# Designed miniproteins, single chains: the designs that were tried, part 79

Each design is a single chain, and the fold is of that chain. pLDDT is the mean over its residues in the fold that is shown.

## One batch from the design tools (miniprotein)

Design m2735
Fold by ESMFold2-Fast:
Structure m2735 (fold): chain A 66 residues (1-66)
Amino acid sequence: MKENEIKELEEKAKKYKEMSDKARQDAVGNAKISPTSAAVSKQTADFYDKLAKEYEKKAEELRKEM
């Protein structure tokens, strides 16, 4: 059970990291066109990066209990 939970947390972390990277690319692309859109994309990237790190931390804590 713990191994499956760790795997799910790692998959969520990876998914949010990919979403963060995509939003960061969108921010760079929008910087010359719309500063407002670029700022929103940057905030979205920061939010998903934070979520990815939280899920990574949860997975690490569960591994320590195995």
Scores: mean pLDDT 80

Design m2736
Fold by ESMFold2-Fast:
Formats: C-alpha cells, sequence, structure tokens
Structure m2736 (fold): chain A 85 residues (1-85)
C-alpha cells in the first residue's frame, strides 16, 4: 500500500473511533439519556459503520461497542507507523 493510502485509511479509522467514543461517553455520563428520532438514527449509523470497519479488520461482529473504537485506534496506529517508514 502506498504511503498516502496508509495515511488515508488511518485517518478514516481514527475519525470513526472518535465518533464512537463521543457517543459512548455521552451515553455513559447520562444513563437516563433517551436517543430519539434523527439522533438515534445517527447513532445507529455510526455504530454500524464502526462495526463494518472492525469486521473488515477481522474482528468478531458481536464485539461490545466500547471495544470497537479501541481496536480501530490500534490498527490506525499500526498504519501510521508503517507510513512513517
Amino acid sequence: MKKKELLEKAKELLEKAKEMRELILRISENPDLKLEGEELEKARKIFAEGKALAEELGLPSYLAPFVVPEKLEEEAERLLKEAEE
């Protein structure tokens, strides 16, 4: 893979991990928080996209949502190191 492609893939993984972490943090800080309508639809899309990226990396599809962003970040770090040299 070319350096540019490695950097672009790493950026994609980090961006999705960030989106997932922000949602997880929001839910964990407000256990009574009810996501409805458009906000619920956006949350479902973000988790579904994160899960799809994790499956592309060979991770189990049943992974807990809080584990997925960590695994995406780990793979992104690997790609960034590969792109540096």
Scores: mean pLDDT 73

Design m2737
Fold by ESMFold2-Fast:
Formats: structure tokens, sequence, C-alpha cells
Structure m2737 (fold): chain A 55 residues (1-55)
């Protein structure tokens, strides 16, 4: 269904965003990492909320 495809895409975006967050935590300076991680974790939370609405 349309909702199943949207959920799949959202889950893939969350997965790739988590991968980027972990990479940034390991490679960037602490101040830059903290800012980027905070912004990306907000995005992940918003995407998780959208998934809940579609399920």
Amino acid sequence: SRNELLILVLKLVIGSTRYVVEHVRRTADPETAAQIVAEEERTIEELRERIKELE
C-alpha cells in the first residue's frame, strides 16, 4: 500500500541519518559534533512521529 511504501522510505531515511550521526560523533570536533547530532536527532524524532501516525 501507499502507507507501507512511505513507512519503508521513512525507516530508510532514519537508518541513513543514524549512520551519519555515528560517523560525525567519531570524526568531527566535539562542538561541531554536538550541534549536528542535536539537529539530526530532532529530525529522527520527527520522522518517528510520522511513522507512528501512518501505522
Scores: mean pLDDT 84

Design m2738
Fold by ESMFold2-Fast:
Structure m2738 (fold): chain A 101 residues (1-101)
Amino acid sequence: DPEKEKQKQEMLKRVEESYEEAMKRAPTEEAREALELARQGIIAVINGDLESAIDRILELQERLAATSQDPLLSREELENLSKEDLMVLAGALGTGAALRA
């Protein structure tokens, strides 16, 4: 499907450009690593690699576990989320981890 492939490429480009700029502004190496994990997770969702996406989200949750008041999700709970919810969660966790790094 040419239209679906075009939409996928546009999403990938937007994510890559957004996170490249965010990582340039990151104050620490740990903050850059958190943003890179979020970028990898979101790209994995767009590419249909949900296993890799979930692995990145779980790593971001572990980075936040000591300082986060937000509920942590299990692998099984993450597997039940929509692709859109996984992308939103990865972005939110990446930002949260970067702010706490």
Scores: mean pLDDT 81

Design m2739
Fold by ESMFold2-Fast:
Structure m2739 (fold): chain A 83 residues (1-83)
Amino acid sequence: MLSEEEKKEIEHMREGIEKGLQEIDEMMSDPSISEESKKVFEEVREKLEKGMKYIDEENIEKAKKYIEEAVRILEVEGREALE
């Protein structure tokens, strides 16, 4: 059984994934984005979906791993966009 802190962490992760998936879907629906960006966003979406699966299984450690990987990819793309 999860602790109260772990439950709050799971809800926070669920909200983050839901928001991230909505934003990625909107970006991927824009026909003006590059094919390279679409591939990156597709990879991020897959990792977020994997994270949600592990949240449903109450496997916080694996969920965090996939969410962190998705965030890392977005941070790299964000840095390039600012250049």
Scores: mean pLDDT 75

Design m2740
Fold by ESMFold2-Fast:
Order: structure tokens, then sequence, then C-alpha cells
Structure m2740 (fold): chain A 85 residues (1-85)
């Protein structure tokens, strides 16, 4: 599932961008650049429609990834995630 892997990786990237306080347009631009680079590195060719679909699905998934990250922060009581044992 190459598309599913790309969607998940881009969604995580978008979630971290939101945590860093970046604007959604800036986050999307960074995600688009990462997608193009990943495709070049893998030698994978996708249509423009498939690329847009991946970005849209990642954008839809990013809020859930962000909620997961925020929940982890709240469960640990601050910006510090899971303590080093």
Amino acid sequence: DIKEKLIEQLAITMAYGKLAGLDEESILAYARQQLEQALKNSGIELSEEEKEEILERAKELAPKKLEELKKLIEEEGGPELQPFP
C-alpha cells in the first residue's frame, strides 16, 4: 500500500507542522514538496490526480494525528512526551 504509506507519512508531517504553529497553507506546501521528493526517491510515477488525492487524504487524517499527539501531551502533563525510563 504505497499510497497508504504516503498518506500516513504526510499526515504525521502535517500534524507536527500544526504543533509547531505553522499555517495550514505552509504545511500543505511542505507536504507537497515531501510527496514529490518521496516519489523521486522511490522512482514511483503517480498522476496529478493521484497526488492531489494523497494530499487531501493526508489533510483529512492530519487532525486525528494531531489529536493523538495532543492527547499524549495532556496524558504526560505537558509538552514533554513519554519520560525516558
Scores: mean pLDDT 74

Design m2741
Fold by ESMFold2-Fast:
Structure m2741 (fold): chain A 87 residues (1-87)
Amino acid sequence: DLEKLKEEAEEAEKKLDEVVKKLEEEGLMTEAVRRELELTKKLIEAIKEGKSPVELMRLHLEMQVELGLLDEEEVKEALKIIEEKEK
């Protein structure tokens, strides 16, 4: 399961790099799109590094805040709970 996720993450990373280059070449790379792609790449890299499910959840929540999908305060509270659970 985890090994398959790493393989899928590696394939997704290659496809993501192709999408980034195409958007840059076509002049469609906005700040918002670049930010989303950078956050997506960080998540893929974390999966490839074998980070724990808790670390992946933390990263995902941080991405949602950066994209404006979740309130920063809501995520801060969730991250505190995650940190206490890992201690």
Scores: mean pLDDT 71

Design m2742
Fold by ESMFold2-Fast:
Structure m2742 (fold): chain A 76 residues (1-76)
Amino acid sequence: MSVEELAEEGLEALKNAKNAEEAIERLARIFSQKPEELDEVYEKLKELLKEEFPEAADVFMPILERAYERAKELAK
């Protein structure tokens, strides 16, 4: 999968999650599919989130940050 494909999968996981913990776990698994490009997937997802939900981006950003930290732990 490309960075763009993983970021789009991440956006869909975020939109379809029932709660923050489910979103974090789903996003962490998506990010951990390309540990060498983890930062690129995270940055691309942030861009997509701001484009799709400009007024709600600040609400979702803490979830993305927690998922990013979780993915780094899973990649070790």
Scores: mean pLDDT 79

Design m2743
Fold by ESMFold2-Fast:
Structure m2743 (fold): chain A 69 residues (1-69)
Amino acid sequence: MSKEEIEAQAEEYLQKIRDAPNDEEAFKAFNELDIFLGVQSIKAAVEKDLELLDHLDELYEEAKAIYEA
């Protein structure tokens, strides 16, 4: 999966967090994103893709900020 594909998929999860009608659905969407980013981080680490690792960290912080708002 490319950085662009990861960004597109992450944006879908971020939108689910933003559009969640209640805390339970927001938590579910955040957890799905967290699992997704975790899998991509392992792959990026194996490939030594430091730019992708930094980007995944940024996406996680954005998701956390949205979820905690």
Scores: mean pLDDT 81

Design m2744
Fold by ESMFold2-Fast:
Structure m2744 (fold): chain A 67 residues (1-67)
Amino acid sequence: MAGEAARKAYEAAAKGDSKAAGEYARLAFQHGGEMAGEAAERAGVAGSTGNDEGARRYTELAEKYEK
């Protein structure tokens, strides 16, 4: 699921695991296409910078592009 993958990307990035965050963003791409993958990547970046509101919004955006 694209939204679930985006949330995992955010969680991994918040913990400093950039490799796992990138892998989850790629998974979101597989489930929701390019826009879901981009949203998941942005959720990860927001998570790594402590922007919880931004991370949540991008995770919701990835869910909207779910196949």
Scores: mean pLDDT 76

Design m2745
Fold by ESMFold2-Fast:
Structure m2745 (fold): chain A 72 residues (1-72)
Amino acid sequence: MSAEAKRTLSAILAHELEELTERAREALQKGDQEALKEQVEDIERILAAARELGDEALVARATAAIKEMQEA
């Protein structure tokens, strides 16, 4: 994959991570355990993709988001 393609994909994944994290926080506030589980599973998929891209910053952000949801 080209460097340009990696940067574009990283930007898309970062945007998706922000949206999923916000939805997970909303589900947590509402006590919606089923929605929270689904959002965490989607964030874990973003984490896997970030690892394949070698985007260490995105890996750190996704890991922090999962930890926040699991510790709440």
Scores: mean pLDDT 83

Design m2746
Fold by ESMFold2-Fast:
Structure m2746 (fold): chain A 82 residues (1-82)
Amino acid sequence: SMERLEEDLRAAAEGAVKGLEETLKSNASPEQKVIAIEVATLLASASGDEEVIERLKKLLQEAMKDPDPEVRETAQRALETL
Protein backbone atom coordinates (compact mmCIF):
# COMPACT_ATOMS: atom_id res chain seq x y z
CA SER A 1 0.00 0.00 0.00
CA MET A 2 1.00 3.66 -0.28
CA GLU A 3 1.14 3.90 3.52
CA ARG A 4 3.72 1.07 3.68
CA LEU A 5 5.85 2.79 1.01
CA GLU A 6 5.68 6.02 3.06
CA GLU A 7 6.93 4.15 6.17
CA ASP A 8 9.74 2.53 4.15
CA LEU A 9 10.76 5.94 2.75
CA ARG A 10 10.85 7.43 6.26
CA ALA A 11 13.05 4.56 7.52
CA ALA A 12 15.38 4.97 4.52
CA ALA A 13 15.55 8.73 5.12
CA GLU A 14 16.39 8.21 8.81
CA GLY A 15 19.14 5.76 7.81
CA ALA A 16 20.58 8.17 5.24
CA VAL A 17 20.60 11.08 7.73
CA LYS A 18 22.37 8.88 10.31
CA GLY A 19 24.84 7.82 7.59
CA LEU A 20 25.52 11.48 6.78
CA GLU A 21 26.14 12.26 10.48
CA GLU A 22 28.64 9.37 10.72
CA THR A 23 30.30 10.37 7.42
CA LEU A 24 30.76 14.01 8.55
CA LYS A 25 32.35 12.83 11.84
CA SER A 26 34.73 10.44 10.04
CA ASN A 27 37.82 10.84 7.83
CA ALA A 28 35.59 10.40 4.77
CA SER A 29 36.70 11.92 1.46
CA PRO A 30 35.00 15.08 0.13
CA GLU A 31 33.42 12.90 -2.60
CA GLN A 32 31.92 10.53 0.02
CA LYS A 33 30.55 13.52 1.99
CA VAL A 34 28.96 15.01 -1.16
CA ILE A 35 27.26 11.69 -2.00
CA ALA A 36 26.01 11.33 1.62
CA ILE A 37 24.54 14.86 1.53
CA GLU A 38 22.80 14.24 -1.82
CA VAL A 39 21.34 10.86 -0.77
CA ALA A 40 20.17 12.14 2.65
CA THR A 41 18.58 15.24 1.04
CA LEU A 42 16.78 13.21 -1.65
CA LEU A 43 15.34 10.68 0.84
CA ALA A 44 14.43 13.24 3.53
CA SER A 45 12.60 15.38 0.95
CA ALA A 46 10.81 12.30 -0.46
CA SER A 47 9.77 11.17 3.07
CA GLY A 48 8.17 14.52 3.96
CA ASP A 49 9.01 13.82 7.62
CA GLU A 50 9.50 17.17 9.40
CA GLU A 51 11.64 15.65 12.20
CA VAL A 52 14.00 13.95 9.72
CA ILE A 53 14.20 17.14 7.62
CA GLU A 54 15.01 19.24 10.75
CA ARG A 55 17.82 16.83 11.72
CA LEU A 56 19.17 16.98 8.16
CA LYS A 57 19.13 20.81 8.18
CA LYS A 58 21.30 20.84 11.33
CA LEU A 59 23.80 18.43 9.73
CA LEU A 60 23.86 20.50 6.52
CA GLN A 61 24.69 23.61 8.58
CA GLU A 62 27.67 21.68 10.01
CA ALA A 63 28.69 20.54 6.51
CA MET A 64 28.74 24.20 5.40
CA LYS A 65 31.76 24.61 7.73
CA ASP A 66 33.67 21.78 6.02
CA PRO A 67 37.19 22.62 4.78
CA ASP A 68 36.27 21.36 1.27
CA PRO A 69 34.48 23.97 -0.91
CA GLU A 70 32.50 21.34 -2.90
CA VAL A 71 31.12 19.89 0.37
CA ARG A 72 30.15 23.41 1.55
CA GLU A 73 28.46 24.27 -1.79
CA THR A 74 26.59 20.94 -1.90
CA ALA A 75 25.30 21.48 1.68
CA GLN A 76 24.19 25.06 0.90
CA ARG A 77 22.32 23.94 -2.24
CA ALA A 78 20.68 21.09 -0.30
CA LEU A 79 19.48 23.51 2.42
CA GLU A 80 17.92 25.75 -0.27
CA THR A 81 15.88 22.80 -1.63
CA LEU A 82 14.40 21.87 1.81
Scores: mean pLDDT 87

Design m2747
Fold by ESMFold2-Fast:
Structure m2747 (fold): chain A 95 residues (1-95)
Amino acid sequence: SDDERKRLEQRILELAGRLEKVRGEFYRLYGSNNVPDEKAQEVQKLIDEAWDKIDRAKQLLDDNGPVSKIEEEIKEAEELIKKAEEKILELKKEL
């Protein structure tokens, strides 16, 4: 429905905002602490993969693609963002 598509658009925008906060927090942490390259790469990979999922969700929405596929990309992006947030919290505890 049109209402459902508007909710999906809002969720995509909210996830993009959340991911920008995660990225900012990670760069702040990395810039002020001696974070091992391997751990930094793990977080960066999660951020990059989450952006790819958000981009796919947006493209599907713009192309009037199936709601189910848009929701799948959104769900995968959210899970990747949560993983990145968890990794950042673990890094903070170890520093």
Scores: mean pLDDT 86

Design m2748
Fold by ESMFold2-Fast:
Structure m2748 (fold): chain A 77 residues (1-77)
Amino acid sequence: SMQERRELVLLEAEATVLGMRAFQLQRDPSFSEEQKKELQKLRDEMTRKVEEAARAGDVEEMRRIVEEGKKKLKELE
């Protein structure tokens, strides 16, 4: 539906913001090389999963990706 398409676009935007936050943390000199590698893995995994969910039009999966991304990002801070 058009409502589901709008929700999908908004969730994709949230995922993009999370990716940008992870990128900013990778530039923080207080973070270890291992933390920076974990942030890169998170970014790569989110990008792949977001593309798959978007291609499938799966709003529920996109929401799960965003929520898991938020949780993992918080754990790495």
Scores: mean pLDDT 86

Design m2749
Fold by ESMFold2-Fast:
Structure m2749 (fold): chain A 115 residues (1-115)
Amino acid sequence: SRSEEIRKQLLEAVRGYLEDLGVEEEEIKELEELFLKDGEKFIEKLVEIMREKGVPEEEIFRFRVSLEAILKIINDPEKEEKYLEEAMERMLAWAREQGLPAAARYEAAKAKAAA
């Protein structure tokens, strides 16, 4: 199914990210199990690990928004475009409020994709 394909792609991406952060294999497996059982607890545990590894709050916020959007898409894949647009708007609004260059990076990436 579309939901299963998105789930598989997300787990592969998250695994790679956690390996790059130096997270132990046993903890990665526990997170994969948690994702299948309780997506909200999965996000909370991932955020906790990111903070422990010294990931900046800006990056943690972006990951959280993206993961929340992906979980919504898994539950209702027909609304994929809507959830992705809402996630992008949330990230841009937060970045602008904080005066962060993230807003400029997202606009530049969007312009490059359109060219």
Scores: mean pLDDT 75

Design m2750
Fold by ESMFold2-Fast:
Structure m2750 (fold): chain A 86 residues (1-86)
Amino acid sequence: SAAAIAMMEADVAWMRDVLATYGAQLSPADRARMEAAVARAEQALARAKAHADDPAAVRAALIEAISAVGEVVLILMKMLVDKKAE
């Protein structure tokens, strides 16, 4: 659906902004993990756009994008907690 694709576009944009803002403050391992999550969400969005007429394919891509958002959130929260502990 157009709504699902628009949601994925917003999610990818947000993840890119998080990586741009906080990437330099992450450990190399956490930065690589966040970069991988962003790439996975971008790939899911590309698949959703390529198969926009297939609701099952779009839904599967949306689930993958949501999973990637969750991973970015966890990395960001870990960084914020680690900064407060030091």
Scores: mean pLDDT 86

Design m2751
Fold by ESMFold2-Fast:
Structure m2751 (fold): chain A 62 residues (1-62)
Amino acid sequence: SHMEEDASRLAKRKAELEKRLEELRGQPVTPETQFEIDVVEAFLQIYDAIDKLVKEREERKK
């Protein structure tokens, strides 16, 4: 695998989730919409945690 391609794919998935979150927040608040918002926010938190871990690991190797 190419690391640049993997990073680009991860960034694309994160951007898609952020876009979906904005679309959901534009909709009327329903139990279904709120559940999907919660799920998308959880996935975004996971991506942010991965980004932080990668950055910290790179900083330690310097």
Scores: mean pLDDT 76

Design m2752
Fold by ESMFold2-Fast:
Structure m2752 (fold): chain A 79 residues (1-79)
Amino acid sequence: MSPEEREALLAEAEATFALMLGSLELKLGEPTEETLERLEEAIRRLEEVVAKTTDEEMKARLQQLIEALREVREELEEA
């Protein structure tokens, strides 16, 4: 596994975890600044991976994940 492949997988894994955590905090009605910052960082890392990838399937998948993260982040900021 190349360092670039490893970073892409780690970024996707972290983003998935951040999405789950954000969704949980939304359901509980207890948003935290830490989770908001985690979502922002996950979005940034995924955007960097998307900018560098030539794999259209990966790009589409990661773009969907970015949109989900943005939606949860906006909902948490309103809570």
Scores: mean pLDDT 82

Design m2753
Fold by ESMFold2-Fast:
Structure m2753 (fold): chain A 89 residues (1-89)
Amino acid sequence: MSFRNMAVEMLNYAKNESGDDVLASLRMGTNLAKVLATKDVQTGEQTMEEMEKLGKEAAEARPEDKEKILEAMEEAKKEVEDYINKVKS
């Protein structure tokens, strides 16, 4: 199984459990996207894009947690973008 697929599966599972599980999955997936970016920047970027799509789905599935999930996702995107910029140097 690819590391990218693991990140996607974690978020898919978490969205049916709890908002806290979604937040934990976003954190884990952010770290995974950074690791993937050290080997292949495109794979790291694609991983974050897939996590963003799933994060939005999770936010819609959990209206009570929507705001905090979307905020955490924007933070995760920024962390991955900042990391990729360092790797590209």
Scores: mean pLDDT 77

Design m2754
Fold by ESMFold2-Fast:
Structure m2754 (fold): chain A 99 residues (1-99)
Amino acid sequence: MIKEERLENVTPEELAERVERLVLEMGGSDIADVTLHTKSGTTNIFNESIKEGVKKAVEQMKDGEKATITVTTDKVVAVIELTKKDGVVEEAVIKVMPK
């Protein structure tokens, strides 16, 4: 089963909480590899939780930038396509799928 959600005008913390919830609902671990993909390249985000990793990835983005965040757990992958504006997530599409 694939779960998809669209969010508008949320804080990085709200986005991170939604991603964690969807991953856990799909049977994924809260321990994950988080990777930020931008036009400048790919950055691995060091983290101790999905929430921390997603928040750090959003903070790494420039205002007005579009990026993809990939969250990889033991059983689940989440792909988040998002746009950052004025420190908030203007738009995000979260797709969560089993490995």
Scores: mean pLDDT 82

Design m2755
Fold by ESMFold2-Fast:
Structure m2755 (fold): chain A 61 residues (1-61)
Amino acid sequence: MLPKMDDEEAKSLAKLLSDRTGDKEGMEKALEEFLKGNREEAARIISEITGADEEALLHIL
């Protein structure tokens, strides 16, 4: 099941990824873009930091 994330889920994920990657600024920027509705930009930032597939992230966000 791939439900689209709400604001609280996005915030929790950003904190988790920030803790794991050490890139708090990048994750904060991705969260801000997600909250603005810029899901493509958020997925791109997360992809660059984590190495995850951008298309897969877009389907989750």
Scores: mean pLDDT 74

Design m2756
Fold by ESMFold2-Fast:
Structure m2756 (fold): chain A 64 residues (1-64)
Amino acid sequence: MELEEETNRGLARISASVAERFAAKDPQESVDLLRKTADWAESQGLADTAAELRARADEIAARA
């Protein structure tokens, strides 16, 4: 369980990094990816990680 949470946090961070790369070319795709990843992270019990990803998505959306 605990190991699964760590793995899922890692996957969420990778998705966030990919989204940041897309932010320069397609801010909409980046925002969508971050929001979908946040929703998935929350479904895995990673509420803190989901909140961080949503905050990032909102920041990018505000500039897009």
Scores: mean pLDDT 76

Design m2757
Fold by ESMFold2-Fast:
Structure m2757 (fold): chain A 62 residues (1-62)
Amino acid sequence: MKVELKKVGDKYEVTATVGDEVITQTADDLESAEKMKQHAELYAKVKEALKKLQEQLEKLLS
């Protein structure tokens, strides 16, 4: 997982890469961008947890 924050013109872009998925969000200020980065990191953790839950479910059904 990679979450990048960069300034683009007068705005900030937060790009999250989770597996093969790339999500880009735009924020008008640095505080909003940092909050978006935190949300992207949380989303990535939830997605990883769901993958592990899927693997456990397959084990239970076997």
Scores: mean pLDDT 78

Design m2758
Fold by ESMFold2-Fast:
Structure m2758 (fold): chain A 103 residues (1-103)
Amino acid sequence: APPQSEVLITPDALWKKVLEEVGVTADTVTVSEFHRALARYIRDKNLFGPESQPFLIDFSGTLLGEILGKDEATIREIHERVRQDILSGRIKADASAFDRVVP
């Protein structure tokens, strides 16, 4: 099912630490809020690549790098990892959201 921006999700302990570093302490967030928190994390830690490679994010040695198992990725690849973690159950989606998609 396509992720809806309003779907409530519960991140695991590692993703929660990423959110907490940008001031998000809630146990559940929407997918949109999660993506905004990731963008803030990348910006606040100055992880964007040089002006010649503005779409490349270097997160080597960061908690995000530990979660992704990579030293660098694009924002699209980070969003794809979030989607995969939702599908695998590492990030738990609110059951009521799926009831609305598959009633």
Scores: mean pLDDT 71

Design m2759
Fold by ESMFold2-Fast:
Structure m2759 (fold): chain A 65 residues (1-65)
Amino acid sequence: MELSDEELDRLAEKYGVSKETIRKALKDIEERAQKGEPINLDELAKKYGISKEGIEELLEAARRS
């Protein structure tokens, strides 16, 4: 949820996307969770250009905060 810039950099480097892309994906996940909307890994992976594994790691990070 409130990931540090260091965690955002790590995830961006690992999955080959920008920090802004990671931040936008996290915000989308948080907004969907707050509304009780289903989180579809395939849809988010396609939307943000991150692998399903990357989206799963973002979900884990959001649950830790």
Scores: mean pLDDT 77

Design m2760
Fold by ESMFold2-Fast:
Structure m2760 (fold): chain A 91 residues (1-91)
Amino acid sequence: SKVAELLRQAAEAALTDKEEAARLLREAARLAKEAGMNDMAARLERLAELAPTTDGELLSLEALALAAEYEGNMEEAKELHNKYIELARKL
């Protein structure tokens, strides 16, 4: 999936370039909207808005979790969200 691929690229960019991560998240949102996945598109647009002020590791984990969710891998998405919560508690 192009959306999931863009989200994995956004996750990688989140660690070094949050502006690029936000750009990739917006592109993923555009494609999700074109696919009729309006709820996913809205979540991706919100994540892009928050990207500049979000910790890079948290942003990366959320992008990976959304990629897994988009592909229907709900167990992987849950594991990634659990890692997000645990990391957020340490910050």
Scores: mean pLDDT 87

Design m2761
Fold by ESMFold2-Fast:
Structure m2761 (fold): chain A 70 residues (1-70)
Amino acid sequence: SYGWFNNLEKGFKLQLRAALNLNELASNAEIVARVQQEFGDEGLTALAVISQLQSEVERNRQLQRLVALR
């Protein structure tokens, strides 16, 4: 299910694709698959939690922390 991801701001999805070294046309499935491949199921859980944060600044900070795990 991609329900949580489909509600993310367009700019945040673009930032996610860039942070994961995906192309601008990468599907939601490709983003999820890359997170799982790079960071495992824990990365998917972290991404779901980050998606619920109301602060754009805090979301960006937590995204950078997730990417830095490897």
Scores: mean pLDDT 71

Design m2762
Fold by ESMFold2-Fast:
Structure m2762 (fold): chain A 95 residues (1-95)
Amino acid sequence: ASIPAEELSEEEKEKYRREAEGELEAAEENLEKAREALAAGAPPSVVASLLTAAALNIIAAEFLAERLDEETKEEILKRAEELRKRWRELAEEAE
């Protein structure tokens, strides 16, 4: 059972918010590296590794967002959706 967000301390909420934002930043960095790798003609394994890392970062951010208030959760999930769209475009180009 998940602990409801309203039962978390302000310190814990801030920690989860920072961790979720950090995961989104890591996802964006890994997507940019994947784009650069594709442009440079890197091996498929390198591109796949970067895309996998980005996908895991997005999933982690979405998971952490579930412990936050509705407004903050919506903002993080919106950013995650934008990153998922970029991920799909890069994955299609990598085929």
Scores: mean pLDDT 83

Design m2763
Fold by ESMFold2-Fast:
Structure m2763 (fold): chain A 95 residues (1-95)
Amino acid sequence: MEEERRRREEELRERLRELEEKVRSLRFIVENGEDIAEALSAMAYSSTKLLSTEEEAEQVGEEVREKSEENIKKAEEEYKRLEEELRRLREELER
């Protein structure tokens, strides 16, 4: 009984640690999302402008910004989901 309970508690603690690390990473993306999107858009614009027209560079820059903003929104949704899982897992470990 004790050995089986110990293994389950160890598995839950490992899962908690992995989840906390992922939540921390997603929080960073969410908090710095605007700066990340702007930097990626600017890089795409500059790179495209060297090889193509200014109009094409502007279009690529805008597309990268929109895609980055969409990915950040998905990261925000994932963050909220994992934060709720983390809360539930902590409650289960406190029993």
Scores: mean pLDDT 80

Design m2764
Fold by ESMFold2-Fast:
Structure m2764 (fold): chain A 71 residues (1-71)
Amino acid sequence: SAALRAEAERVEAELPAVIAELRKLGDPAAFERAIEMLRGLAEKFRAAGDEYGAEVAERLAEALERALAEF
């Protein structure tokens, strides 16, 4: 859907700022919760047939996993 695509694009654009804020917390568990939520969203998008939404959610989860590995 156009609304979901626009939301995903906004979230992607804000991702570096979100990662920076999560890093300031110094709490790996906050990253793990965010990753779990994004993976859950990706599964919901796939179940709905929204490949684009699923792909965006997966990319966001991967970016957070890379940031978590730097702790």
Scores: mean pLDDT 75

Design m2765
Fold by ESMFold2-Fast:
Structure m2765 (fold): chain A 97 residues (1-97)
Amino acid sequence: SDRELLEEALEYLKKALKYLDNEDLKSALEYVEKAIELLEKLDLSDPLVEKALIYARGAATYVSAALADPSNKDKYIAEAKKLLEEAIKLLEKVLEK
C-alpha cells in the first residue's frame, strides 16, 4: 500500500506541474494538496519522502501566493515548478528498482 500511495502522490504532483504550465493555479493547488495528503500517510522515516513532502508543501505555499498576488504570479509559479520538479525527482528515486 505504501508503494501505491507513493505512485499516486507522484502522479498528482505531475498533474499539478501540468496545471501550472497552463496557469490553472486552482487545479494545480488541488493536486499538490492531494499529493501532500497521501505523503503524510507514509512512513516519513525515509529522508527522501520527508524531503519530497517539504518541497510539495513549499510548492503549495507558492501556488497560494500566486493566487493571492496575481501581479507577482510568474515569479511564484516559477518557484512552485522548481519545488514540484525536485519533489518528483525524489519520489522517482524512492520508486527506482
Scores: mean pLDDT 88

Design m2766
Fold by ESMFold2-Fast:
Structure m2766 (fold): chain A 81 residues (1-81)
Amino acid sequence: LPSKAIQEAGEKLAEEKAKELEKETGLPVKYEVKYFEDGVIEITIEIEGPKKKKIYRIKVTFDKETAEMTIEEEVEELEAE
């Protein structure tokens, strides 16, 4: 399992981003955080619109020794189910 510090950092980043997007869009926002052994965190944020979903995929690579953080963000629009 990743360290609690890395898990807390990932959760907080996801929560803050989701809250910001919810405020900007006025739409329901949900997020999921996945943790990997090498300090990689993947955050998926979904904004559920009336006819389309917008998905933000955020990959964070966190070095446990140097505390360096690399963030990659990708956005996709999908039709709602």
Scores: mean pLDDT 71

Design m2767
Fold by ESMFold2-Fast:
Structure m2767 (fold): chain A 91 residues (1-91)
Amino acid sequence: SHLEKGEYFERLGEELKETDPELAAQYYLLAGRNYFKAGDYEKAIEAYKKAAEIGDKETQAQAYRNISEIYRKMGDFEKAKEYEELAQKLA
């Protein structure tokens, strides 16, 4: 299932975050995408926030755009705008 795949990729991110933070950030992006497909928006946002925290500037912007999309899906247009502006500030 997408939830199980999300949990799997999140675990890989946790294992690698100290030794290979860029690879860990990519696994957190994969976790977020799978949580989003599972309809678990809270877990998706949390995984994308972890990716933004340890990833490079490009990964951080990508994570913020993905968080913005989730907030739009949830009808929270103010938070969607906030994260879109955070992504634009990194450009």
Scores: mean pLDDT 91

Design m2768
Fold by ESMFold2-Fast:
Structure m2768 (fold): chain A 71 residues (1-71)
Amino acid sequence: MISDEELDAAVWLLHAATLLAVARSKGDEEMARQYEALIDRLVEAWRSGDRQAMEEAKAELDRLTAEYEKK
């Protein structure tokens, strides 16, 4: 079975990927690049088991989402 930590990582990766797809569909190249970089950071944090890096990446995702909502 997938661990709770792996499931949590998968949910956040899916969320980031969904936002990336939305940014791409709107032609927002700057926002798309920010989400792509964040996905890379989330994947690396999950792969290395770095919980601190994962939490930091999650916080950055929330920040980017809030900025996108202001557009």
Scores: mean pLDDT 76

Design m2769
Fold by ESMFold2-Fast:
Structure m2769 (fold): chain A 100 residues (1-100)
Amino acid sequence: SLLDTKVKPTEELKKLLERAGIKSDEVTVAQLIDAIRRLLAEEGAVDENSPDASVADVRGTPLGKLLGVDRIDLRNGREILKALVESGAFKEFDKEALEK
């Protein structure tokens, strides 16, 4: 499944994952999405006053710079993965797996 797929992050993404407690050279997509959600919550990027509480303003954060986006929907793990793939944050990721 997509969530069980192992990915090899770039050095920049790997440094962010280390702050979330992930020290492995390879992570599953599920672990990556969970780590990103935790990092955004710690940086105060999540709008806690929003009824949705799911959309994060990532402008000016290290993650926002990595992804090249100002906002991301934390409920949509596929959107998080797509932004990471399109930003080049993975080495040798199968883009066809994202489209399934």
Scores: mean pLDDT 67

